# Designs tried in a protein design run: designed miniproteins, single chains. Part 91

Each design is a single chain, and the fold is of that chain. pLDDT is the mean over its residues in the fold that is shown.

## One batch from the design tools (miniprotein)

Design m3173
Fold by ESMFold2-Fast:
Structure m3173 (fold): chain A 84 residues (1-84)
Amino acid sequence: EKVVEETLTEVELGGGPTEVTEFTAEKDALVKVTITGVDKKTGKVYTIEEEKYLKAGEVYSTKDAAAILQKAGIEGKMRVTLET
């Protein structure tokens, strides 16, 4: 079994990204999402891991990842990595 790693575009929180990166599943897959964000005020790095099952045709958006970081009170640059 091969792990396919896809890195979504780095998004800057608070400044408003010009575009949100989306991933569309080509087939049913369990996807591991790793979200890494940096707090602008403290410089502290936060990492959040989530597993999500996507059906063929379902879309995952960096907007969902940004909402998780915002709920945690994190502002600054964000990176999202998807693994199958």
Scores: mean pLDDT 61

Design m3174
Fold by ESMFold2-Fast:
Structure m3174 (fold): chain A 80 residues (1-80)
Amino acid sequence: SKTVQGVLRMLARSGVKFKVPQSTVEGAIEKVLERAPDDEFDRYFIPTFPFLENLARELGEVSSLKETLALLDQIIEVSD
């Protein structure tokens, strides 16, 4: 969707780089957004730790914070 493409551009502009295929990331972003359809993730929220945590959970199907943090380290490279 256009929203998913917008999120991808914002993440790329913020220096976030994914170690998985683009199509996998797109599907994961869509699922994260579906969990909070009325929660508008704008530039203030993306990239934020809660968004990235939820994204890593979708990419790795993990439900615990510890496992999510491990996936963030392996799947997503983030810049400050």
Scores: mean pLDDT 59

Design m3175
Fold by ESMFold2-Fast:
Structure m3175 (fold): chain A 117 residues (1-117)
Amino acid sequence: SMLAESQELARLLLLALEGDAAAEEEALAREERLLEEMEPLREELLATMSPEEGMEKLLARLPLYLALGRLARWIAERDLPEEAQRAAARALLEALIAGGSAEEAVAAGVAAGEAAA
């Protein structure tokens, strides 16, 4: 299940954010495997639609990547201090682990980032 894999990856990324090197290594290995599993879909999407539409369709299959991409864009449009960026990422990951949608996770991350800035 892509949802269950996304939630487990979010859990590993949260541990990595707190300094767990083993969790970081496992997260990278799982990301590589997920990208390999999505390669046929990526090729199909790129053949039939714009790069922007293809990216949206691909990311929508992984709530974690959709949420992280949206949060990263929000952070990039603002000059947030590192601690605020870290607080935003932590809140986003915690919301996904709790079973929240990508939209709910982004909202949690934005709220935490604004509160920490």
Scores: mean pLDDT 79

Design m3176
Fold by ESMFold2-Fast:
Structure m3176 (fold): chain A 109 residues (1-109)
Amino acid sequence: STAELLAELAEVFRLLAQGKTILEVINELELSPQVMRWLAQPSVQASLEASGLPEEVRARLRAAFEDFLARHGIPLSLAELRLNDLPALVGQEAASALFQRLADILAAA
């Protein structure tokens, strides 16, 4: 269901915000095939497009990523951005702040 997808993705981003890697999250959580497919996409844009998330939630996540990249002066589009590259691009503290914001958006939906 949409509610289960939202809750599962919120938990994924909460663990990423704590500094866990995507592999550690996959090993810790029994993730649905839909969330596994989402995490396997080659870019943030592809993940958002492949998601079963409501359009309003996708738009809010997209805006959060775009605002974050602009604030950190990163000249990458969401089609070029990979989720697992964020700590290397901006540092763990800034990446964790974004992941927490994404978790909050998903939990509020």
Scores: mean pLDDT 83

Design m3177
Fold by ESMFold2-Fast:
Structure m3177 (fold): chain A 99 residues (1-99)
Amino acid sequence: KLEELKKAFEEMIKLKAEGSVELEENRDDEAKREEIIAKYEPKAEELRKKTEEFLKLYPLSREELLEIEKKILEKEAEKGNEKMKKALEKLKEKEEKAK
């Protein structure tokens, strides 16, 4: 039961990371950005309920969320997923700018 919710949470992190990379690559193309959003929105909606349920049972601080996100992105990047590698680099840049 808990494993299903955790899996949905991890899939949501991957989905958001992949979508954010594609949106950033198409920053200057509004039509392509709308297509990307339409592609990811249905999948995100399916995962949303389970992700919210997981976070209600296991509330995570901002720091804990960032650590989990980094861990997932690092693992996917090691498998040769270039989009996850780019997402990880952007996450590290955001942390550096916050200092």
Scores: mean pLDDT 78

Design m3178
Fold by ESMFold2-Fast:
Structure m3178 (fold): chain A 59 residues (1-59)
Amino acid sequence: MSVEEFLKSIGMEEYYENFIKGGYKTLEEVKKLKGADFWKIGITDIEHQKKLQKALDSL
């Protein structure tokens, strides 16, 4: 499963460029994201951060 497919599965495909530009090109790298890292890549919506973290923790 790609980062794009993962984001699409949770309805957050709009954040794909945020992950790629931040250097998170694989799910292994994306799984390492925690707390403040979401702010660094431009994902500033707290509810979206919570949804992303919960989904990543389930992988």
Scores: mean pLDDT 81

Design m3179
Fold by ESMFold2-Fast:
Structure m3179 (fold): chain A 85 residues (1-85)
Amino acid sequence: SVFARLAELAREAAEAVAAGDRERALRLLASITSLILLLYLSGHTEEADKLMELAGKAAEALAAGDYEAAVEYLRELAELAEEAL
């Protein structure tokens, strides 16, 4: 499911951020955003809104160099996606 893949990608993105691999983290965030857009198209608007908010916060934290906050938002995104399964 899209939710299972979102959880997987969010966990990988958190690991990339923790490892200092900013380029991989940004690539994974782009993939996460694309999958959230598919959730909007599928009518999962409430879940998509919450996931997009967390993805946006993670991206902002990453851009600001706040890697600890970025990891936390990505972990929250993974947990939320797992709950939607």
Scores: mean pLDDT 88

Design m3180
Fold by ESMFold2-Fast:
Structure m3180 (fold): chain A 83 residues (1-83)
Amino acid sequence: MSEEELDEAIASFEKDLKQTEAYLKKILTPEQYAQLQPYIDEIKAKLAAAKAAKTVEEKEAALRELQEAVGKYQEKLQEVLKD
């Protein structure tokens, strides 16, 4: 990936995350949202790391960590929605 493609991916992810948070707050109960909060916070931390990365290699590594955090979030979301 080029640096420009990585920066675009990071920016796109940030926008999607903000929209997802707003949507979840509308559809979930406060208790359900509280269960997801640690996973959302982990995603935010990994996103901040990706935005702080200066080299292509660092950005690629940060995006891998971000994708892992998203995977955990998706598993928890399915668990919460099953109830």
Scores: mean pLDDT 83

Design m3181
Fold by ESMFold2-Fast:
Structure m3181 (fold): chain A 60 residues (1-60)
Amino acid sequence: NDDKRQNELWERLLKQAKKKGLDELVKKLEEIKDGKTVLLSAEQAEKLHELLAEVMSELE
């Protein structure tokens, strides 16, 4: 179920970002999840890539 897996990915991303104190990134990720267009700084984009790699390894 792709929708279920995608929702689990989002929940894990938000949880990890919150745990790491990335409050501004959390806010932007929640806006992206809601279908809004947001701009990420280079630093925020790098942090998102780190979070994605971590979460993707946990979901395999």
Scores: mean pLDDT 78

Design m3182
Fold by ESMFold2-Fast:
Structure m3182 (fold): chain A 77 residues (1-77)
Amino acid sequence: MDEARELLRKAAEAFSQGNYEEAIELLKQAVETGDPEVAREAAEMARYLADYARSQGNDELAEKFEEVARLAEEKAK
């Protein structure tokens, strides 16, 4: 099984449980696996989560997800 896909799935699960810092770490790990398709999906997820965090008034968390999105976009090339 693709380890990168498993990390992305775990990131979504962590977020659904309110474990936002774990979700950030898992997204970064998924991006670091070097799979461009997973990196693209991670970028999309991170941007969605950044928007959600801002809607909840958590600008610090939003900035962290935006950083992950930028890292993922670079690896998706």
Scores: mean pLDDT 82

Design m3183
Fold by ESMFold2-Fast:
Structure m3183 (fold): chain A 87 residues (1-87)
Amino acid sequence: MKTIKETVTLREGESKVIPVEGDAVSVEARVLSGGTVTVQVVSDNGLKTATVRGGESETIPIDGNVKAIGVTALSGDAVVEVTVTLK
């Protein structure tokens, strides 16, 4: 297994795409500081979403080929660590 970690800094209302592709087991999003974010994972199993509050983390089980990961700051600025576990 291979792990990819990316840290994304977002202003309120901003969206960023993390350019990770591959056969993934899971995507974890951790809000290191700031407000609430939405994480969207597009894969061959469809679209999965999670809403994560400041200081919290969520793990999204994927078990499929990831095409794109989007992170959007819903309320307040945020710093988010996204960890992708690949097969």
Scores: mean pLDDT 84

Design m3184
Fold by ESMFold2-Fast:
Structure m3184 (fold): chain A 90 residues (1-90)
Amino acid sequence: MVLDEKEIEEVKKKQKELALKMAKIVLILEERGIKEPSEEEAKEIVEEALKNYEKLSVEELERALKILVKEGRISEKSLEFFKELIEELK
């Protein structure tokens, strides 16, 4: 199976978009102190992430993740995972 250049570019773009949306959802959950969101809260968080993912800067994301690690809300392993994603976004 061989993906053409356009298909490869679209796949990479979608992967980056999904990674940013996931990171934004995690940030919103941690900022609100929500461990298990209700269905209504989950919908609101997804909508907020979708509306604002485009405005989420790499630097803003990195700063927020470092704060969450310092507060013990996410692990250092999660921070390293997101740093790898951030490097791919540069």
Scores: mean pLDDT 60

Design m3185
Fold by ESMFold2-Fast:
Structure m3185 (fold): chain A 71 residues (1-71)
Amino acid sequence: EEEQLERIIAHVEKVLRDLVDAGMSREKALEIAERIAESLKAVGFTDEQVEKILERALKAIDEAMAEREAA
């Protein structure tokens, strides 16, 4: 369970970082993260699991945005 959750988190983080690096706005990246969270909840992930995924996704977006602006 934890291994599967971490695999999903890593995939979501990578997708969002790649989108930000490609020029996506923070606003659009956040919309995508929220849609991913809603979809995961709909397929049976717990609120705690979804919150963890969303927290890690938001952190990845903010870090990628800061890296892009510093470059």
Scores: mean pLDDT 81

Design m3186
Fold by ESMFold2-Fast:
Structure m3186 (fold): chain A 91 residues (1-91)
Amino acid sequence: GERGEAVREKLEELIKKGDKRAEVELLFGRVAERVHRDGVPVADALEAEAERLKKEGKEELAEQLRRLAEAVRRGASDEELQEILEEMEKV
């Protein structure tokens, strides 16, 4: 449980640092809500949002979010997480 909370806090910090688009900030707000409300792991919350985006036709953003979920599961570095977040801003 504690590992998921640490990863969530780190993603929130990286998002805040990067002056992300409002849509991306709202997306990560929904991820944080799923983690807190439903008690799901961060990676699972990211995958749930990726599936929602795919159903809305936002396939490129969904693919980037799936890459982020996989990186979180692997315990990727902050640098790798930041690179994926920057790719999401290009979509």
Scores: mean pLDDT 72

Design m3187
Fold by ESMFold2-Fast:
Structure m3187 (fold): chain A 87 residues (1-87)
Amino acid sequence: DEKELREYVAYLLVLAVGRTLVKRGVVSEDEALEWMAEVMEKAGLPETAAFFRELREMEPEEREEAIARKNAEITEKMGPLLQKIAK
Protein backbone atom coordinates (compact mmCIF):
# COMPACT_ATOMS: atom_id res chain seq x y z
CA ASP A 1 0.00 0.00 0.00
CA GLU A 2 2.70 2.55 0.98
CA LYS A 3 4.77 1.74 -2.12
CA GLU A 4 1.69 2.09 -4.37
CA LEU A 5 0.74 5.39 -2.72
CA ARG A 6 4.29 6.77 -3.19
CA GLU A 7 4.26 5.67 -6.85
CA TYR A 8 0.85 7.31 -7.46
CA VAL A 9 1.90 10.56 -5.73
CA ALA A 10 5.19 10.61 -7.69
CA TYR A 11 3.33 10.03 -10.98
CA LEU A 12 0.76 12.79 -10.30
CA LEU A 13 3.38 15.33 -9.17
CA VAL A 14 5.75 14.62 -12.08
CA LEU A 15 2.84 14.78 -14.56
CA ALA A 16 1.58 18.07 -13.04
CA VAL A 17 5.05 19.65 -13.18
CA GLY A 18 5.70 18.40 -16.72
CA ARG A 19 2.35 19.63 -18.00
CA THR A 20 2.84 23.03 -16.32
CA LEU A 21 6.26 23.43 -18.00
CA VAL A 22 4.72 22.59 -21.41
CA LYS A 23 1.81 25.01 -20.84
CA ARG A 24 4.28 27.77 -19.91
CA GLY A 25 6.38 27.07 -23.03
CA VAL A 26 9.50 26.00 -21.08
CA VAL A 27 9.76 22.60 -22.85
CA SER A 28 8.02 20.80 -25.72
CA GLU A 29 5.51 18.04 -24.93
CA ASP A 30 7.94 15.37 -26.22
CA GLU A 31 10.79 16.81 -24.10
CA ALA A 32 8.52 16.86 -21.02
CA LEU A 33 7.45 13.22 -21.55
CA GLU A 34 11.08 12.05 -21.89
CA TRP A 35 12.09 14.11 -18.82
CA MET A 36 9.21 12.60 -16.82
CA ALA A 37 10.20 9.09 -17.94
CA GLU A 38 13.86 9.69 -16.97
CA VAL A 39 12.90 11.05 -13.52
CA MET A 40 10.60 8.08 -12.81
CA GLU A 41 13.25 5.59 -13.99
CA LYS A 42 15.87 7.18 -11.69
CA ALA A 43 13.30 7.09 -8.85
CA GLY A 44 13.06 3.29 -9.26
CA LEU A 45 9.64 3.36 -11.00
CA PRO A 46 10.41 1.73 -14.39
CA GLU A 47 6.76 0.84 -15.16
CA THR A 48 5.68 4.49 -14.79
CA ALA A 49 8.72 5.56 -16.84
CA ALA A 50 7.63 3.11 -19.58
CA PHE A 51 4.12 4.64 -19.53
CA PHE A 52 5.50 8.15 -20.22
CA ARG A 53 7.69 6.82 -23.07
CA GLU A 54 4.66 4.95 -24.47
CA LEU A 55 2.74 8.27 -24.47
CA ARG A 56 5.45 9.76 -26.73
CA GLU A 57 4.66 7.06 -29.35
CA MET A 58 0.92 7.84 -29.31
CA GLU A 59 -1.06 10.30 -31.41
CA PRO A 60 -2.13 13.40 -29.40
CA GLU A 61 -5.76 12.20 -29.03
CA GLU A 62 -4.70 8.72 -27.83
CA ARG A 63 -2.21 10.35 -25.43
CA GLU A 64 -4.89 12.49 -23.74
CA GLU A 65 -7.22 9.47 -23.41
CA ALA A 66 -4.43 7.31 -21.92
CA ILE A 67 -3.50 10.02 -19.38
CA ALA A 68 -7.17 10.62 -18.44
CA ARG A 69 -7.72 6.88 -17.94
CA LYS A 70 -4.58 6.44 -15.81
CA ASN A 71 -5.42 9.54 -13.73
CA ALA A 72 -8.95 8.19 -13.09
CA GLU A 73 -7.59 4.76 -12.06
CA ILE A 74 -5.03 6.32 -9.70
CA THR A 75 -7.60 8.70 -8.16
CA GLU A 76 -9.92 5.74 -7.51
CA LYS A 77 -7.10 3.75 -5.85
CA MET A 78 -5.66 6.71 -3.89
CA GLY A 79 -8.98 7.64 -2.24
CA PRO A 80 -9.15 4.47 -0.10
CA LEU A 81 -5.39 4.54 0.59
CA LEU A 82 -5.48 8.16 1.85
CA GLN A 83 -8.59 7.47 3.95
CA LYS A 84 -6.85 4.43 5.54
CA ILE A 85 -3.82 6.59 6.49
CA ALA A 86 -5.87 9.57 7.80
CA LYS A 87 -7.76 7.57 10.46
Scores: mean pLDDT 78

Design m3188
Fold by ESMFold2-Fast:
Structure m3188 (fold): chain A 101 residues (1-101)
Amino acid sequence: MVELNPEQQEALEVIEERSKEIGELIKKGKSGKEIIEEDRKLLLEAGVASEEEIKKALEGDREAHERILERMREAVAEAPDSPVSRVARAYLASVYLRRNP
């Protein structure tokens, strides 16, 4: 077993919370594709990301990806309990764990 530092534990807890929410949505009849599309729509509508920035980030544009992460952090700070902030927190946690394995 690998011992997790406190920051990794916090990130994992955020991911576990989102995983439980996703499980409940699936039990209510939502598909994984519908959940992903709803998450994407929330980010776009809240101004956290544009369609172009998401595409560039997926293509490996670090600057576009970092801009999205900064706006995600701002959204979480301003409205931590909003639907967009729940999506943003889970994504930020996944990025943290990916960068800090």
Scores: mean pLDDT 77

Design m3189
Fold by ESMFold2-Fast:
Structure m3189 (fold): chain A 66 residues (1-66)
Amino acid sequence: SMEELQKKLEELGKQARELQKKIQDPSQTQEQKAEYQKKLQKLQEEIQKLVAQLHPDQTLVILPFK
């Protein structure tokens, strides 16, 4: 349902913000930062796909990471 897609989108957005914070944290190792970057990229791709499903005529207009 649309409600389930919206909940998933919110969860992914929250996880993406946490990953961005970890990537910017100077105490994290380069290995951990690389893993967080890969996870963030995958989350961003999933978010874009979900946005396209919710708003096929308004693809990629939501950018919650700024």
Scores: mean pLDDT 74

Design m3190
Fold by ESMFold2-Fast:
Structure m3190 (fold): chain A 87 residues (1-87)
Amino acid sequence: GKLVLVTGSLRVVNKETGEEVTLTTRVYVGPDPAAIEAAIARARAAIARGIEAAKKAGYEVVGASLTVEEVPREEIEELEELGLNSE
């Protein structure tokens, strides 16, 4: 079967050092519409919290994105084995 990957990304820059940091949240869900919508809502909420936290910590928000992609189950298993999809 296929899974859906919801990726939320927030790119910020430290105002004092100029260093760029990308904060990424990845959620794998089944292809059920309700599960996908819930994952999108969670990713959006995480981005919103990240923006507020970054601003309070002296970072400037450069960009934010949300991507929804269908991923074959085998690719997810490979990513898990390599530790690339967890955190």
Scores: mean pLDDT 74

Design m3191
Fold by ESMFold2-Fast:
Structure m3191 (fold): chain A 80 residues (1-80)
Amino acid sequence: SLQDLVDEALLKFYEKALEKAIEQNRPLTDEEMRELAREVVDELARKHGLTPEQREAFRAAVDKRLDDLLNIRRERERYG
């Protein structure tokens, strides 16, 4: 399903994001995270042979989940 594919993309994204943060010894910026998520979407779209229409739906779903993740990160940084 689309949801399973989105979950796969987020797991792969988390792995790559953690590796990159460790390598550069700093947290990723919002821009770096968005770029990385798009790379993962493109890789998985090729792997699963998605049509252009399916790929657009997949990208939109991943972008929405990433926005939610970035909001959680900002909330965690604002412990008062």
Scores: mean pLDDT 82

Design m3192
Fold by ESMFold2-Fast:
Structure m3192 (fold): chain A 90 residues (1-90)
Amino acid sequence: SKIDEVKRLLKAAIHYFELKAKRSTDPEEQKKYQEYADKLRQILAELDKNPNKEVLEKAIELFEEMIKDSKDPSLQNFFKYAKEKFKEAL
């Protein structure tokens, strides 16, 4: 299902950012990647408990904030991709 697809995407992203946070030698980068992982983990927990339109819309809003806050083009592109996948799941 589309919900299972976005859950797999979240799990992969959480793992990726947790590894980046753990391996970062810059405290500011470590904090940034950890915050991304924590926010994505919260969305995953909410989807696992009760997948509904409101949770998907909240996730889309969060991805929009992360796009605006990020100065890394690769991260911006990833969040744009994730946003589109969540919109498809609506």
Scores: mean pLDDT 82

Design m3193
Fold by ESMFold2-Fast:
Structure m3193 (fold): chain A 81 residues (1-81)
Amino acid sequence: SNVETLKENLARIAEKLGLYDFAEAIRNAKPTLEEIKKLVERYLKETDLEPVQKISIKNTFDMLLKMVERNEDLSRLVNKE
């Protein structure tokens, strides 16, 4: 459940950055932390992103990952901004 919430939050952030292909890939990924990590690493390596987009994705993913590991409620982020 927390991994599924992480997927939705990460996908929404990707959409806000105009990365609709990344958002779609996240939503279609298996709901495991390992698969999401692999997807993020692959996207950052293979996609020509502006530095600010790379930093935003890395920081957001790191934040969400720490929240999942701490078993924090991520549902509050789904509709925030």
Scores: mean pLDDT 75

Design m3194
Fold by ESMFold2-Fast:
Structure m3194 (fold): chain A 90 residues (1-90)
Amino acid sequence: SDKAIEGIALGGVLAGEGKLEEAVKTILETVPSASEETAEAMARAAALVAKTNSQEGGDALGKAAGAAAKGDDEKALEYAEKAIELAEKA
């Protein structure tokens, strides 16, 4: 789980810099079971959570990281999308 969280955080930094393709690759290196769609959503969520300092968005992103670490791509995507929605409202 620690590697998944680290990869998602690094992906968020890259996505925040406009390097979305590099962000997706970085997340997939630490969470190879994730789809590209899930990795992209997690990268975007991490960038928005960092930018807005959303507690609710951060909590949802943590759940996405946990689901991804367990290989549950559908739940990881759902939580990442929720993290984006919560961070955008902050």
Scores: mean pLDDT 82

Design m3195
Fold by ESMFold2-Fast:
Structure m3195 (fold): chain A 92 residues (1-92)
Amino acid sequence: DVSERIRELLARGTEEALEELKKLAVEELSKIYNVAPGNVISGKVNEKDVENMAKSLGISLPKSLAAAGEALKAILEGTLEALETLFEKARA
């Protein structure tokens, strides 16, 4: 559901779509993975936290819309892969 919505927003490639994508990425990552423990607990996960996560994955968020979209896509794909790994372990 969320993953499909995120892919749709990436495909649109508009500035509004990118803003919504960043919001969804922050919300989902904060819920599923503790992006920043203190910020998650305080409810202050923000766009900068997503940028920091992109940087930790070796991806910088440049000022161009297309490159920012690619960085967010990589973050979200990484999150999904980690979730699939956890689900596989739970099934064992």
Scores: mean pLDDT 50

Design m3196
Fold by ESMFold2-Fast:
Structure m3196 (fold): chain A 69 residues (1-69)
Amino acid sequence: KEKEIREVLIEILSKVLGIPKEEVRKQIEAGKEEELAKKIIEKTEAYDVSPEEVLERLKYIAEALAEEK
């Protein structure tokens, strides 16, 4: 399930940011997932939430979606 959750998270980030899934995967593997969260905040104008909070919420959503597949 951890692999499925990670793949769903990559899919969400790829779709929201408009970048290839492979690029998102590389950023996560390089420990730059916070930078991806910052880009989401900028794109969605959700400046009232922290990058850490965005990542936590996205992981929770990814876990729920992985449970349905």
Scores: mean pLDDT 75

Design m3197
Fold by ESMFold2-Fast:
Structure m3197 (fold): chain A 104 residues (1-104)
Amino acid sequence: MEEELERLRRELLENGVPEERAEELLEAARRGDGRGYLELGLLLRDKERQIELFRKALEISPEEEIRLAAEYGLMLLEGAPQEELDAFQEERRARGEELEARAA
């Protein structure tokens, strides 16, 4: 894990991510925070690494919003048809409205 996180740090810095932000996200990932893995995946340019990190976020995150974001990222990277992407985003919108209504 640590060797993997050090490789991720170098890649993030090469991609222009500020060191402070990179360290924050790597620390979140070390704690097993699914949001950390999701954010790391969004900042990388390596498709295989992005898929791995999104799958990890989906596996360990109990938060529905993090899981939905990771799932959408995987669909994009795996080349899902536009109609599937549109359907998934419509479901995410409906779920967001339901959560807001429940909180009100």
Scores: mean pLDDT 76

Design m3198
Fold by ESMFold2-Fast:
Structure m3198 (fold): chain A 85 residues (1-85)
Amino acid sequence: MHTIVFDLSKAKKVGEQIEIPGTDLDTGKKFKAGTSSIDEFIEDLKNLRPFNLVDVETGKIYLVIPEEVKVEGDKIIVKGELIEL
């Protein structure tokens, strides 16, 4: 199980998507999540929906299966399984 923290204050528009930076607290690995809407992203996480992450260094795609989600101000803390695709 991994703990990933997303920082909404550092979200950036890239083309038609919003990229939200995430950090794996267990490995120090840097990720980004893509969404068309911050509100939809938060709702999907609260509903524990699986989602994709991109490794910022390698471009590799990972599947996250969330087990626990907590929203604290501009930060979202996700605990779950991380699967390399």
Scores: mean pLDDT 86

Design m3199
Fold by ESMFold2-Fast:
Structure m3199 (fold): chain A 90 residues (1-90)
Amino acid sequence: SPEEELREALEILKDPNISDEKFREALEKITIENLMESEELRKEFVETLKSLPPERQKLFVEWLASQPESVQNTIMKLIEEEDPELAKKL
């Protein structure tokens, strides 16, 4: 299910032993459709991003910048709604 795919991706993103390549692969599983499934999944996503070390947050920002403008705007708005201070850092 979309919920299971997103939860699995978030677990990979949280793993400090994961390679940058596998981290980027996990980011590709994040979709607007999956994020819009529930408020709880959106909160888990933002909490996951907040817990990342600066190097991994940078990889997330680089991935986000490669996405279509509509996807970037939607994800950034979602982050800002859940954690405005995190949104300012990204």
Scores: mean pLDDT 83

Design m3200
Fold by ESMFold2-Fast:
Structure m3200 (fold): chain A 90 residues (1-90)
Amino acid sequence: MSPEEVLALVREHDQRGEEELKKRAEEIMDKNPEFKEKYEKAVQDLLAKAEAASDPETRQRYLQEREDTLKKFRDEALKLAENEIAKEMS
């Protein structure tokens, strides 16, 4: 099945397709050791910098960067999950 056919199938089975995509993305974040270690290190580094910050402005900046980093990794996991589903449906 092509990526275009996968998109059509997801649209037709919207809720089911979204749930599967989210589940696969969560599995990548939790069970792919390379991906998990990479995002955990990035998130923990930013949290450590926030905790070490002496001023509230710098602390809030690092906390915001942590949230942005988490969002970036979640987006990457969703893209990887979509590719895996497309591969399985081929």
Scores: mean pLDDT 76

Design m3201
Fold by ESMFold2-Fast:
Structure m3201 (fold): chain A 76 residues (1-76)
Amino acid sequence: MIKEILKEAADELSKIPGAEELAEELRKKSENVKSVEDALKLLEEVYEKAKKTLSKENLEEVERILGNALNKIAES
C-alpha cells in the first residue's frame, strides 16, 4: 500500500516539467521504504529538492502531489 502510494506520486511528478529526476528518485527509493516514518521522510526529502530546482508554478503542483501522498500515507 505505502509503496503503491509513493509510486503513484512518482508517476504524477513525472508529468511536471523539470521534475523527471525527482520522480525517478522517489520511484527508486520507494522500494526501500519499510515504515510510515520512512515514507514521510522520503516525501520531505523530495520536496526540499523540488524547492531548490523548480519554478514557483511547478513547485505548487509538486506540493499538491506530495501533500496528497502524505495524507494517504499518514492515514495508513
Scores: mean pLDDT 82

Design m3202
Fold by ESMFold2-Fast:
Structure m3202 (fold): chain A 85 residues (1-85)
Amino acid sequence: SAEAELAALKAEARRLGLETAERLAAARTEEEMRAILRAAGRELIGIYKRYKETQGIPLTAEEEAQIEEALAAAEEEALALVLAA
């Protein structure tokens, strides 16, 4: 069902979040932190894209680009907060 597919993808996103947090805690350089955040953003887009495809409403190129832009902005904000601490 759509609810089961959503639950499965929420579980994947939660796992990605935990793994990303652990990697960020172990990171020693800005370059390493940036690479970790970039990789996590790409995986999150992949998870959401698969979710939309399983529902028969695939993500448009415009929607994918908007999500990529929003994630890139969030990555920069997260990095700025970490570096300011």
Scores: mean pLDDT 81

Design m3203
Fold by ESMFold2-Fast:
Structure m3203 (fold): chain A 68 residues (1-68)
Amino acid sequence: SDDEEFKLLVNQLVTAAVEGDTEKALELLKQIEERFGRERAEQVARAAAEVARLHGVEESAEALEKWL
C-alpha cells in the first residue's frame, strides 16, 4: 500500500540521516516529495532533521533544513 511504501522510505531516510549519509537522505526525501507531495516531504524533513541533530549528525540536519 502507499502507506507502507511511505513508512519504508521514511525509515530509510531517517537511517541514512543518522548514519551521516546526507546525499542518500536527500535522494530519499526527493522520492517522498515526488510520490507523496511537498507537504508530507516537509513534515518528514523536519522530523528527520531533529532526529539527526539528536544523534549529533549536524551536517544531515542542516542539509534537510536547507531543503525546506
Scores: mean pLDDT 89

Design m3204
Fold by ESMFold2-Fast:
Structure m3204 (fold): chain A 99 residues (1-99)
Amino acid sequence: GIQKAEETYERARRILLENVAGPLTPEARAELEARLAEAKALAEKGDLRAAAEAAALELALEVADERGVLATEEAIREAAKLLLEWAEEARAERAKRAA
């Protein structure tokens, strides 16, 4: 349920906070926002990987705005992978209950 979603988002946010590349620049922020727009467009077409990437990029932007720091590219990918694994597990469990 909701608890596992909250725990997964907390873990993703922790990965981003613990793996800092440096200070947030206007150019880095613009790049993250452009990537988020691309990921959201793909997610609207039903791409779960793109939806997970969009969620990870939104968390990275939230962390950047709150702390003034930019997460590493590797941390963003790891956060996206964690969110995708949870989304796939949740979808599989729903399919099992519908069968």
Scores: mean pLDDT 81

Design m3205
Fold by ESMFold2-Fast:
Order: C-alpha cells, then sequence, then structure tokens
Structure m3205 (fold): chain A 62 residues (1-62)
C-alpha cells in the first residue's frame, strides 16, 4: 500500500538525514498537519508518529 511505501521511505530518511534535515522535516510536517491536510486521518496519524520518531532521533544526535 501507499502507507507501507511511505513508512519505508520514512525509516530510510531517519537513518540517512542530517540533524538539520530532520528538524526541517518536523517543521514541514507540522505545517501540513495544522494548515493544509485535506486527506485521510491515517496519513495525519502516520505523520504525527513520524514527527515523534524525528524528535527522538534528534535527541539521540545531540
Amino acid sequence: SLLEELKKKMEERLKTATLEELEADITGLEAVIEHGSEEIEEFKELSKEYIEKLKEKIEELK
């Protein structure tokens, strides 16, 4: 499914992205969740979960 493909890409991103890129990803995803998502609740939930993982990874890198 598209959600499974998205999860795989998110996992790869967590492994390869720099601290600055991870912080930018959080900002971008939070903006999408707050202002512009006309799409499915499952995508919002996945995005929120990914933001949590991004924050955790940033904490590890500090």
Scores: mean pLDDT 74

Design m3206
Fold by ESMFold2-Fast:
Structure m3206 (fold): chain A 73 residues (1-73)
Amino acid sequence: GEELLKKLKEAQELAELKAKAIGEELKKKKGYDSVTVKRVSETVFEVIATKGDEVTRTTVRSPVAEALLKELE
């Protein structure tokens, strides 16, 4: 139903905000030069942080969005 689609969108938006917050912390606390947030799938975001020649990647998943997608299938 329509309520499940609304909850899915809210869960996806929350995961994106979490990924952006992680990126800001990496910049401020760990001294990374650049941070990019990339959407990898419907439920997964990747935070890519670069410091000189070093690249750090972390994944942000939404278990709530994953469960809602299974319910919609």
Scores: mean pLDDT 81

